# Designed miniproteins, single chains, part 33

Each design is a single chain, and the fold is of that chain. pLDDT is the mean over its residues in the fold that is shown.

## One batch from the design tools (miniprotein)

Design m1126
Fold by ESMFold2-Fast:
Structure m1126 (fold): chain A 90 residues (1-90)
Amino acid sequence: DDVIKRLKEDLEKFEEGDKVEISTDGIPGPAAAPIIESVFGDEAEITYDGSGNVRAVVTITDKEEFLKKVEELVKKLGTWASKVRVEKAE
């Protein structure tokens, strides 16, 4: 609930067409990548950082669908959900 509330506040700052970066620092990359792929499919551009953490860039085409997918991601990550950050991509 608290994670979703914070993400919802950040989502209000984003506009349709914005790119956002989902970072999963501290979650094992091989565990995070399949979960992100299961939620966002081909809509997420998945990369690995130099430490093996997964980062996903997603373009917001629909704010309601994006929020629903973020909620599903949080649910699937369980205890790891607190490590997820969503920020505006450059």
Scores: mean pLDDT 77

Design m1127
Fold by ESMFold2-Fast:
Structure m1127 (fold): chain A 58 residues (1-58)
Amino acid sequence: SMMAREAARRAGLSHDEADAAGTLGAIRGGGKEGVAAELQRVGASPEDAERAAEGSGA
């Protein structure tokens, strides 16, 4: 998802790391909640993670 990638980029992650974090979040938590949790784990703020998870279409 583009929004997950943007949130992770703001946290200082590379594009590849941001894409991996978004994918792992979706698998682990089942969609939006999982994407947000994984982005927070890799350093995104709660607000950025939630915004990215909404943009992921989960």
Scores: mean pLDDT 64

Design m1128
Fold by ESMFold2-Fast:
Structure m1128 (fold): chain A 78 residues (1-78)
Amino acid sequence: APSRTEQQLEALIAEARRLAAEHPEVRPLTEEAVALFQRVLDHYRATGEISPEDAELAKRGLQLLLRARHRAARAAAA
């Protein structure tokens, strides 16, 4: 069965893709976030662990997703 970590990374990728579909203007941020989460997920599936380097990539992906959410909210309010 998929681990909680794998499920969380898959959920973040799905959220980023949904946000880009609803708000195409944030696509560059969400595409970069998906690429980072996918790399971490692929490494996790291969090793069963998150390295400190992969943890930093996941953190960068989360920051990009938060920026995308903020821009989408501002676009919806305009």
Scores: mean pLDDT 86

Design m1129
Fold by ESMFold2-Fast:
Order: structure tokens, then sequence, then C-alpha cells
Structure m1129 (fold): chain A 102 residues (1-102)
């Protein structure tokens, strides 16, 4: 049946176009997630470098940073699913400590 064949070919072409569009959306989303993770890591690395310099001038700041790191490592060991939340809390506490000490 030629009419059925023509409709099937059109549907196949439409499905191929939709598949390509979905792949582009998925790839764009993955890039955004990866870019955000990289930015957060760079911000944390910068903050840890600032904290290390403050610890050289103020040993008490270094002791507080070591305590916070140990507490957060223990939380992650207890429940690894909390890692993203614990890492965010660590970033906020470290930022607060560095800004208060500067």
Amino acid sequence: NADVQAELEKLQADLEALRKKLEEIINSYRKIVNDRKAKRQAELDTLEARAAELAKQHPEVGERIDRIKKEYEELIKRDPSLKPFVEHAYYLELKRLVEEAE
C-alpha cells in the first residue's frame, strides 16, 4: 500500500529529527552541569589557597580549618550520599572563616 508506505517514511523522518533534537538538549544540559561543577571547584580551590595563607599568619585559623575538615570527612564516611551537601556546607563555613579572619 503506497499511501501507508509514504506515511511511514514521513513518520520515520519526523522521529529521526526529534531524536537529534533530544540529543542536542541532553548534550547542552550535560555541559551546563559540568561547567557549574568546574566553577564550584575553582571557587573552592581559590578559597582553600586563601585559607592556607591565613593559617601561616594565624595558627589558630589553621587549627579551626583542620577541625572543620575532619568533622566533614567523618560525616561523609558516615553517609556518602550526603557528600554534595557536606561539600557545600564546608565551602560556606570556610568562606565565613576566611572573610572573618581577613
Scores: mean pLDDT 81

Design m1130
Fold by ESMFold2-Fast:
Structure m1130 (fold): chain A 64 residues (1-64)
Amino acid sequence: LAEVATKILSLLLKNPGKSFTPKELAEILGVSEETVKKAMDLLVKNGLIKKDEKTGKYSLGPLV
């Protein structure tokens, strides 16, 4: 989980204007959507990324 969370955060930092669904990140990283969702929940809990409730997409959080 921590490794996947680090890869997600790195990808978002390299693409600061973009937002991604868990499915898109799973396809990019070659892991399951379930693994991505668990890693994203961890990143959201720590304020590193945020979920847009209207679109269901994730982007860099207010602490980054």
Scores: mean pLDDT 77

Design m1131
Fold by ESMFold2-Fast:
Structure m1131 (fold): chain A 69 residues (1-69)
Amino acid sequence: SHHMENRYAAAGALALAEQLGAKTGEEIHELAQTESLDRIAAAVQAVLGLSPEQARRAAEALRRLASKR
């Protein structure tokens, strides 16, 4: 659902802020588009303790959201 997709994207954004040093929404947006999905997923696992599968879904949701507009 769109609601769950948005929650996964938010998890990815939080992980970028905490582990990859993103300080602004613009930096999160740029990293979400340019950083590897594997690295975003690893950050999600480190920050939120999600499973590899859930972390991958968070990384993919964040990239989709960043690519929409």
Scores: mean pLDDT 81

Design m1132
Fold by ESMFold2-Fast:
Structure m1132 (fold): chain A 97 residues (1-97)
Amino acid sequence: SELEELFKKYDKDKDGYLDMEELLEFLKDKKVKFSEEELKELGKILEENGGPTFDPKSLRSIALALVLKAQLKLGKELDFRVDFETFKELLKIIESY
């Protein structure tokens, strides 16, 4: 319930998905920080799964890697679309850091 309200807060067009700009807004608001080891793991996941070259200084690059990691854990298509299930898994990943 509380997570559903959080998702709806950032899903501004109410299509049931967060676009990349909405996800970046969420990550900025949450003030997420990553260690060099966490960034290295995320870069490996992105690059080994057909994503673009990972830039650890780019929040967009980090967001793409986080979405991909969540989709891999859920067995979903690697399409970078963030539905509510993907959003919940992404939060669990961030909380593990």
Scores: mean pLDDT 80

Design m1133
Fold by ESMFold2-Fast:
Structure m1133 (fold): chain A 55 residues (1-55)
Amino acid sequence: SPLQQQIQQLQQQIQEVVAEIVRLEDEGAPQEEIDRRHAQLDDLIRQLTQLLQQQ
């Protein structure tokens, strides 16, 4: 279903952002850059939560 596809896409994006955060932390990237990725992750989680409420 379109809803299930959107859920799966958001879950993949969340995993990609989490992996990016780990990579940035391992590389010693500036905290501001890491914080921007966390803000992006929070937004994706909010979107996923909203879609899950529409089951």
Scores: mean pLDDT 87

Design m1134
Fold by ESMFold2-Fast:
Structure m1134 (fold): chain A 96 residues (1-96)
Amino acid sequence: MSSLLTEASRNEGLGREALRNGDVDRAIEYYEKAIAALKKYLELEPDNEVAKVDLKALEKALAVVRELQAAGRSDQALEAYQQAVDETVAAAEKEG
């Protein structure tokens, strides 16, 4: 497995854990690291559709988490994050 994919997966998991603990600022840092790792991976493997879907899911989920943080609704961030990921993956599966 690419070290970049491992880094992305690890940082996504740490981000989810931070959201469970109510640490939205730390979750955002981890999601940014996961996105950076996926972008670097896609520079090497631009046709990897799974990595493209994962990147879109993380970018959409991060946008929702940031919006909830700005609105003072950080307690809803984990649920909204998971919904954004699930919706992005489901949309991609309908195209395959």
Scores: mean pLDDT 79

Design m1135
Fold by ESMFold2-Fast:
Structure m1135 (fold): chain A 68 residues (1-68)
Amino acid sequence: MAQQMQQINDQMYQARRDRDYATYARLRQQFIDIAVQNKPPGVSDDDVRARANRGADAYIADQDARAA
């Protein structure tokens, strides 16, 4: 589980660096779907999607800041 999400994060970063926004969008959806499938009991799908989107955005922003 964690390894798969890390691989997708790394692939999303690479797609963004390559300016392959179509691949980035697909991988981001895949990442969110995995997060929803593995959510804890009592958490809504919408809350998981919002959290996963914030996490992905924060990761990309951190990588961009390091590259600047």
Scores: mean pLDDT 75

Design m1136
Fold by ESMFold2-Fast:
Structure m1136 (fold): chain A 79 residues (1-79)
Amino acid sequence: NAEKIAEKILEIARSGDPLDAEVALAFGEMQAALAKRAGDYETALKIYETILEAAEVAGFPQDLIERYKKEIEELKKKL
């Protein structure tokens, strides 16, 4: 369930610890990769949108943010 994965990503990120934010993004990237391999592009899209928001809020580098935006656009082409 995309919603439950997104909720877990946000839960990990909510601690305010920069390391937890990194863990949340890594968890999200792994779950999105699994969804893509399963052909579940809707779930992968939801996860990338969630980690993009988390990365922006946590102040991660612009190059990472642009990578997530490009992945989102590519996933939208599959829907």
Scores: mean pLDDT 82

Design m1137
Fold by ESMFold2-Fast:
Structure m1137 (fold): chain A 80 residues (1-80)
Amino acid sequence: SKIDEFVEKLREELKKIAEEGIKNGDSFQNIADKMYEKIKELIEKFRKEYKLTPEEVQELVDRAMEIFDEILKEVKKKLE
């Protein structure tokens, strides 16, 4: 589905931000903020481009936040 394709793209983008931030010595908060801004940017673009229904938007937000939490936990472990 178009949501599954978007989720895969989002995961790769967030992973890249996390890996680059860790490599560059960014703070946990700075990495988290950059990831969250990317989520907002990509969801808004995708919503507009594909004319998502409210149900599709909610599914997308839920899946994006799930990925965000997973990657952010990994970032926290690597910065400890």
Scores: mean pLDDT 84

Design m1138
Fold by ESMFold2-Fast:
Structure m1138 (fold): chain A 80 residues (1-80)
Amino acid sequence: LTQEQENEILEALELMYISVADITAKNNSDNKEIVELEKKLKEKAKEYFQAVLDGAPQEEIDKLKQEMQKLNKKIDELLK
């Protein structure tokens, strides 16, 4: 792994960790919508991680990062 790839992975893990920690702390709700968004976020995180490892173009990596941020924002809005 290059230092740049390592930094990208760490950023993705930090974003995912924040989302998961927030859900875990509030995890008494049968909110199906939050569960579905969490599942989608995990799937996008996996795609992002694989893209970084495969040396995908920066544009593709940025797109996946934006999709993860969008999902995280939706989760945050539902938790308000």
Scores: mean pLDDT 71

Design m1139
Fold by ESMFold2-Fast:
Parts: sequence; C-alpha cells; structure tokens
Structure m1139 (fold): chain A 90 residues (1-90)
Amino acid sequence: MEELIKKLEKIAKEALDMIRAGKPKEEILEEVKKKLEEEKIPKELAEGLISMVENLIDSYEENGPWSDEEYEYVYEILSEQIKTLVKKYK
C-alpha cells in the first residue's frame, strides 16, 4: 500500500512539474500513462490518477498560471486524493 502511494505521488508530482513547464495536455497524459504502465499500476488506480491529472490540466488552463504556493496546495490535495484512492482499492 505505502509503495503504491509513493509511486502514484511521484508520477503525480512529475505531472504537476510538466503542467508548470507549460507542456501540452496530450504530452502530459501520454507520459503519465507510460509511467503508470512501467510501474505496473492496477488499472483502477491508473484511471483514477489519469482523471485527476486531466482535471488539474483543465483547471490550470481555465484559472491561469498558479503561484508556487497554489502548486504546493494542489499537490497536497492531490496526495490526499491518491491516499484515499489507494485505501478504497485495498
């Protein structure tokens, strides 16, 4: 369980860094999918994280660039959502 949470949080953090760098939505989602497949993440957890990342990309595009403080807050919320997702799966 803890290892799955760490893997998902790492992938999520990398996705947030790509959003911050202004990468296209398609490129971000493709990289996230590749990393989830490489780490052999269960389909249900992978689909959950992909949905969360897609929503974050859409939020970033709609609400403009986030400050560093807002990025940290977004990551904290994302981490909590990941923990909830993994606990529900187990």
Scores: mean pLDDT 80

Design m1140
Fold by ESMFold2-Fast:
Structure m1140 (fold): chain A 69 residues (1-69)
Amino acid sequence: STLLHLSEEEIEEIKKILKEFGINANLSDDAMETGTAIQLAIKEKFGKQLPPEVALNPEELRKALEELK
């Protein structure tokens, strides 16, 4: 399981991706809180639920958000 901690680089990339897609979410080093915040923000904007593994992976997150356009 890799959902308990995010690297500083992953948090930085996720934050940039979210800003590119007009999504505002508070990110922390706690993967559970960060994952929940990202999922809630995406659900609110697009009406779809992403798996936490996708929400916490910068490359998969970017690809998923492109598909949600």
Scores: mean pLDDT 72

Design m1141
Fold by ESMFold2-Fast:
Structure m1141 (fold): chain A 60 residues (1-60)
Amino acid sequence: EERYLRIAQELAEGVASYGGDGPAMAAAFLRGIAIANGLKPPELKSDSPEEVARAIAEAE
């Protein structure tokens, strides 16, 4: 959980430096990681990186 949230925060910061929507990109990245780890799509309905990271932790 903390690992995914930290990655999301670092990604959001990086994307923001180029004028992009950092939080949305971070949420999409975490959603992809969760799906790759076999989590169910309904747990990934949020665009918030924090909510996606929490869903990953609760599914483990």
Scores: mean pLDDT 62

Design m1142
Fold by ESMFold2-Fast:
Structure m1142 (fold): chain A 116 residues (1-116)
Amino acid sequence: MEEELLKRIKQLIEEVEQLIEQIKKVKTVEEARKVYQQFLETYQRIVDLTHQVLSLPNPSKELLQATLELLQKAAEAAKLLAEKFRELGLEDMARDAETMARVFENLAREIQQLIS
């Protein structure tokens, strides 16, 4: 189970890194909305996986560190997306992306507390 969680987390890190590069290239409202839909799907998977890690009785330091990295990169992606939405005048979508960044930062704090 832990090996499968670690594998899925590493795959999500790669997906988030690809989304960050895609977000950086966004120039239009249509492109921003397409990336946002992809980000929402990834957001749900990251949140669900993080709760699975937090539900384990004795998660390994390796699993916790990988989860922390995923959450930190996801928060970065959400903040970049918020900035792109503001540049395009999409203020409500920017606020939604900032809310998602705070969720990732709060989850990262919970994971960090388990690392000792």
Scores: mean pLDDT 89

Design m1143
Fold by ESMFold2-Fast:
Structure m1143 (fold): chain A 72 residues (1-72)
Amino acid sequence: SMEEQLELDERISELGGELGEAIRAGDWKKVEELIKEIEKLSEEFISLIEDPELKEQVKRYVEELIEKLRKL
């Protein structure tokens, strides 16, 4: 539902902020944990998208973002 999508988006945004702080602090263990949580929540968010074209587009962008984050 739209409410579930908005809640997941807000949680992903909050985790993104925490990830930035962990990177600045050099806490690589926390960075790995946060990346895994973001990946999990992003998969849940994508599963709620009803439009197949939008779902595939968002999935690709999320996969690219996670790949870039894992290379940090």
Scores: mean pLDDT 77

Design m1144
Fold by ESMFold2-Fast:
Structure m1144 (fold): chain A 70 residues (1-70)
Amino acid sequence: DALKQAALEKAKSKEEAQTVERMVDLILELVAKGASRFEIYRELNLIFAKNPGISDELRFFVMELADGLL
């Protein structure tokens, strides 16, 4: 997927790349299920809380990607 590839370009490590891939897959799944913007943001924030090493740039990118799909 082009969206997954664009997100992976922001990853600076293999671990960050795996987390990004999971976040993109989660966003696409939730959008397909008709989840609200609030539900998507809640799930993303839970991932950020479990992975405090994620950069602010990557967090912003993932949030913008989710917003653009809604």
Scores: mean pLDDT 75

Design m1145
Fold by ESMFold2-Fast:
Structure m1145 (fold): chain A 76 residues (1-76)
Amino acid sequence: SEAERERLKARVRELYEREKAELDKLPRDQQIALLQQMIAYMERAIVEAEKTNPLLAEAYRELLAQVKAYLAELQA
């Protein structure tokens, strides 16, 4: 359902924003390294989620785009 989709996206975003607040306290090079590791993990998680929970995979893809944008900003 659309409500379930929105709930999953909101939960995933909330967890990321909490992690981002801690990440922002670290030196830029460490932030970049951790974000790259997170992207790799998320890409694998999306592949697995596609098999059993398409709504979760969708939430992860939206978050992945946000994480990649943040990494691009840090590398600029």
Scores: mean pLDDT 83

Design m1146
Fold by ESMFold2-Fast:
Structure m1146 (fold): chain A 86 residues (1-86)
Amino acid sequence: SARERAEQQAALEALLALYREAVEEVLGRELPADMSSAEILALADEVLSEEQLREIVERALALLRASGSPRLRELARETEEILRRE
């Protein structure tokens, strides 16, 4: 439904905010507010270490688990299962 898509979109936006924050911390400067999701993820992959990327994922999962949304908690569970298989 449109609501479920909106909840997934909110989760994606929260995750992208965590990537943005981590990249800004490493670079010591703010990124443009209009930077696209693809640009943020590409820059994160370029400048962040595997350890830093893992920390962002762990923080994102904690945020999703603490959510009042059953769908966001389910998304966290599904993501944790995928990560355990890799």
Scores: mean pLDDT 74

Design m1147
Fold by ESMFold2-Fast:
Order: structure tokens, then C-alpha cells, then sequence
Structure m1147 (fold): chain A 74 residues (1-74)
């Protein structure tokens, strides 16, 4: 599903310490989702990221930034 694809993409960006604000397509697609769908993307991305052993503080901070960016799309 689109939600699953966006969650995997978001998790990959966070794990690779990518600049989330520069992925225009991700931000556009997230903006087209309703609130519940955005919450589901964030929930699934968080599960993927937190499943990685030895998660860094930088990766945790990016996950928090992703949550803030998604809220700004409302």
C-alpha cells in the first residue's frame, strides 16, 4: 500500500541520516494523506527504525523531526 511504501521510504531516510526537508516527493505524498494515514506512516516508520539494534542519538532525533514535519503538513 502507499502507506507502507511511504513508511519504508521515511525509515530509510532516517536510518541514512538524510535531510527529510529536501525530499519534495515524500513531503508532497505525505501532505496528500489524511491525518490518520500520516499517523500510520509515522507509526510504521518508527517501528522499522526502532527495530534496528544500536540506533544512534542522531537517528532518534531525525525520527522526532519526521514527526514534527508530518504535523506541519496539517
Amino acid sequence: SRVEELAERLAELILNLADLSEDDELLKQMGELNRKEREEVLRRAKEIVESVPGLSKAQRRLLEEAERLARSLE
Scores: mean pLDDT 81

Design m1148
Fold by ESMFold2-Fast:
Structure m1148 (fold): chain A 68 residues (1-68)
Amino acid sequence: MMSAELKKKIIEKASKYPGVTKSMAGVALHMVEQNPKTTKEDIIEFLKSAGASEESAEKAAEIIMKEL
């Protein structure tokens, strides 16, 4: 269970990368909350499918996984 404040902080940090919107970061964070077995690779693939570059997707996924 994660506080609304922590979710906002993670979304803001992840969305600073080019091509990663706050909406995309929010969906990626929701994926981890719905399925705790979600890997960094799953998040990277989602962000890439949504239009982020591999580099931006990797950095955003690292932030999401690190702050959990």
Scores: mean pLDDT 80

Design m1149
Fold by ESMFold2-Fast:
Structure m1149 (fold): chain A 94 residues (1-94)
Amino acid sequence: LEEIKKEAEEIKKETEEVAREALEAGRQLMKQDRERGRALIGEAMSHAGVALGAAEAALKSKDPEEARKLLELAREHKERLEQVAREMRELVEE
């Protein structure tokens, strides 16, 4: 459990950092296309919310198997958040 809790804390911190970057990129995109920027911010924040919620649930879990599944869910949504953040940055650079 101790290693799982450490990984959950790391995922939470990284997710918060990527979410901040995604918000900034989305705000810049909104200057070019407000509707698209707003939609991608919504998508990014949805993934951030799931990743943060899953990581927090993993930290509170008493079952190692449940905690591992929650960490996997958190990692998947963090990766999707990173993908949306990259897409927004590429659109801003166009």
Scores: mean pLDDT 84

Design m1150
Fold by ESMFold2-Fast:
Structure m1150 (fold): chain A 104 residues (1-104)
Amino acid sequence: MEEEINKLTEEISKLAQELFKKGYSLDEIRERVKELVKKRIDALDLPETLKINIYDIVGLDYDIEEAKKLAPKITDEIRKESQLLTARLLVEAMRELLKEIDAQ
């Protein structure tokens, strides 16, 4: 799992470099990727514990009171799964953004 996360992190770095070369600022990349990740998460039938944890990792807004209620149910396994899924969603979102730019 850690090796897979490391490979995905390397892919994210490469995709971010390509987006930067296409004329996007790092802040623009971050905000556009957050929007695309949110759309992908909302389209998935994810457990609320995974969804909230991914929202936190990506920096999306979530209900803090609901998160507090779910916090005792968030195991180390759920945290690790959330990290892996977040990395995969980031790669897919960045690839989608690059395709949108290439279609212009």
Scores: mean pLDDT 78

Design m1151
Fold by ESMFold2-Fast:
Structure m1151 (fold): chain A 85 residues (1-85)
Amino acid sequence: MRSELAAVTTAAALLVVGDMIENGETPELKKLLDEIQKGMRYADAGDYDKAIEEFKKALEISEKLGLTDVAGAIRRAIELLEQLK
């Protein structure tokens, strides 16, 4: 579970970076990446409630931007974190 959480959160971050490289670095993509990174830091610290809160913010941004693959990875990260609580 912890290795799968690291894998899906890393995949989400890399997908956002890939979109920045292809389509340009926008304030919305920077905010999305920042929220993903905050969620990852809280998860690594064992603060799963705050990690879930940050990933939920990232999910809202990814859904508004139509990034369905990023949104899918974030939803999986939230599900895994809820099982770790």
Scores: mean pLDDT 84

Design m1152
Fold by ESMFold2-Fast:
Structure m1152 (fold): chain A 93 residues (1-93)
Amino acid sequence: MKEIMKEILSNATEEDLEILKKAIESGKNEEEKIENLAEALFYIYQRTHPITSEEEALRVYEEILPVAKLLLENYEKNNGDLEKAVKATVEEL
């Protein structure tokens, strides 16, 4: 999972960054922001990695949650600079 997330984030398009930014901005608190980011990352993951079962979907989502949390932490550390947050997250993965 870490290698796939690293690839997704390092190849994030301007559209992907907009999706991630909206996910953060729509969250009312830290927990909701993490959940929104996890859903956004899960959506991006599915574009290149089709999910075939509900069990696989749950497993993938659970593996994405720590990445979403790390991305939010890096976003806050970089004063809302998403490009820097993504780069920092990729380097830490």
Scores: mean pLDDT 84

Design m1153
Fold by ESMFold2-Fast:
Structure m1153 (fold): chain A 83 residues (1-83)
Amino acid sequence: SAEERARELAEEQAAEIATLPEEEIARLIAEARATGAARLSGDPELRARYAELAVAALEALAAGDVEKATELLVEMYRLVEEA
């Protein structure tokens, strides 16, 4: 399911991101803002929402909040499927 995939991804990414320096995490957040929305290129409002969710997910992962990251990733999957 999307929730199971999102949880597995969140757990893997949280473990990886926890080993990164703060500067690298900040870079990933900036890249998510700039490029994360590329998946939804047809709708600027959907792209903005996707970028917002991607940034929030990375911030949750960096904080080790797997539950919050999983919820955000599920919303991102749903947004892509509906676009």
Scores: mean pLDDT 70

Design m1154
Fold by ESMFold2-Fast:
Structure m1154 (fold): chain A 70 residues (1-70)
Amino acid sequence: DPRLEGLALLEQGKKLLEEGRGEEAVKLFRQAYEHFLAAAESEGNDPALIRALAERELEEVEREAKKVLE
């Protein structure tokens, strides 16, 4: 399940960021972003609803990634 894998990667990235492992965290955040996009694209034939559901998860990935960039 791309969405569940994306959520797991996001949480792992947050943990690595808290441990000071910013470069590894960024890699996991990128993978989480890709999984959330894949989930939005893979389910149903209403892309507007699927993308709306993914929007907040993509926002969360962006906010966490910005912590690595300062």
Scores: mean pLDDT 72

Design m1155
Fold by ESMFold2-Fast:
Structure m1155 (fold): chain A 86 residues (1-86)
Amino acid sequence: DEAIEELIRLMKERRYEAAVELMHRLGWLTPEGAAILRRFLAARSAAEVEAVRAEARARGFTSLADLFTPEGLEVARRMAERAEAE
């Protein structure tokens, strides 16, 4: 859980770009998924967020899960279970 602990630390510190890079380096995000998340982080308006969402859908990313690798989905499921248990 060292990697999950580092991700939580980065999120608490609002270091979102570093959190996305960590998830990508660990194989939790696809390369396209990491790029899409970075574009969401760079968006300055609701219209820009919707533009990124539309582009993601056009490329076949219809759900948040599509941004993740199978390993990343497993980590996300484990994190959700931890949140439910507490």
Scores: mean pLDDT 77

Design m1156
Fold by ESMFold2-Fast:
Structure m1156 (fold): chain A 90 residues (1-90)
Amino acid sequence: DKVKKAAEEVEKLLEKAREALLAGDKEKAKEYIRKAAEVTLSVAEEAAEELGVSPETVRRGLRLVEEALIAYVEGDYEKAAELLAEAIAV
């Protein structure tokens, strides 16, 4: 299952992003977040089929989550919350 393998890789990348953020390395944390987003985008069509939504919906949601996580890393918690709220609003 490509989607399951991608999810496992994303989890590992987000764990590395968290470790980098706790170490104060914001640039490395953002790099891991972007890599996680790339992995998820690579299976966006398969994920959309499993979720019963359009691939465009998955890509839009993923972009908003990526931007929210980057804002969080940069300390812009208000922007992060707004972007996450937008990602779940359908």
Scores: mean pLDDT 82

Design m1157
Fold by ESMFold2-Fast:
Structure m1157 (fold): chain A 71 residues (1-71)
Amino acid sequence: SDKEAAIKGAEAAANAPTLAAARAAGYESYVSAQKAGMDKKAIDAARKAALAPTLEEAREYGKKAYELLSK
């Protein structure tokens, strides 16, 4: 489901080994969260993971998205 894809993408972004992987996972989470009609704060956190300038920031936003999406 789109919700499951959003959660999995956020978790993948939080644990990604590279910035490119974190951004890709964050983007998948963002698109899937939008399709699932998830909370605006969760969608925004996933978007920030997708656009993060550093791996540390991408992982942090991925973790925030995961926490918000898993409710």
Scores: mean pLDDT 87

Design m1158
Fold by ESMFold2-Fast:
Structure m1158 (fold): chain A 62 residues (1-62)
Amino acid sequence: SEKLEEVIKGLETIRDRLRAAGREELANWIDEMIKKVKSLEDAEKAIRELVRRLEEWTAAQA
């Protein structure tokens, strides 16, 4: 989703700034958060595709 993509970009910006400031442990923690948000984005895409197929099926059965 656009919102999740925006969150990922925001986290990447914060991560890069933290690394530049020598805050490696915090930057690594943000990297783990990015991985989690990306897994949610993949799940959201799968759910949207499923909903689309169900809507098409429902329309065909009407």
Scores: mean pLDDT 78

Design m1159
Fold by ESMFold2-Fast:
Structure m1159 (fold): chain A 68 residues (1-68)
Amino acid sequence: MMDELAEEAAKAYLAGDYDRARALIDEAIKVGVTEEGLSVSQATARVIGTVLRAVGDEISKQLGIPVK
């Protein structure tokens, strides 16, 4: 759940929908705290890490696919 929200936030951010990205990050942190028992700092670190990884994966996919 939390990871899905974080990945959706990364996609919204890449699409330029910053308000949606922020709302999804906030919801992902809330899920991490309330459902997974993480502290706010731990949930924030996990969500930010997942967002950065998802952004990096998407950029790598777009740039790392050899275009001949």
Scores: mean pLDDT 77

Design m1160
Fold by ESMFold2-Fast:
Structure m1160 (fold): chain A 75 residues (1-75)
Amino acid sequence: LEEKLKKLEEELEAAKRAKEEAEKALKEAEEAVKKNPKDRKAVIAYVAATLRLIGEEFNIEILEEKIKELKEKLG
């Protein structure tokens, strides 16, 4: 049970790092769109980066809930 908790905490740390990378990618894509709003590739990259960030945030929420449930079961 404690081993499962450690694995989920490691996955949460990995997910938090993935979110930081997604936030950085989104910021870069947003700046690219600001420089040239008519650049279709920049707009597509911005949309893709936004969706990636949402996915990473959702993954973090799922992992945090699983960790909370396991901690409650451990006492």
Scores: mean pLDDT 82

Design m1161
Fold by ESMFold2-Fast:
Structure m1161 (fold): chain A 68 residues (1-68)
Amino acid sequence: SEERKQAAEQILEQTKQAAEEYPEVKEEILEEGKKAAEHVLSGDKEEEALEHWKKFMELVKEGKEKAA
């Protein structure tokens, strides 16, 4: 689906931006964001995509705390 491709591209773009902003957790952010995008693109197991996205959000929070 073209819509899924666009959603996956947006997730990857946000992932790259967050990794640049929070270098202390960059590798983990890139890994979780990529996995979320892959599941969105495949269209299978949307719950898996949400789990990886939640981990991504938690890593962003940890990065923000370390930057303060």
Scores: mean pLDDT 80

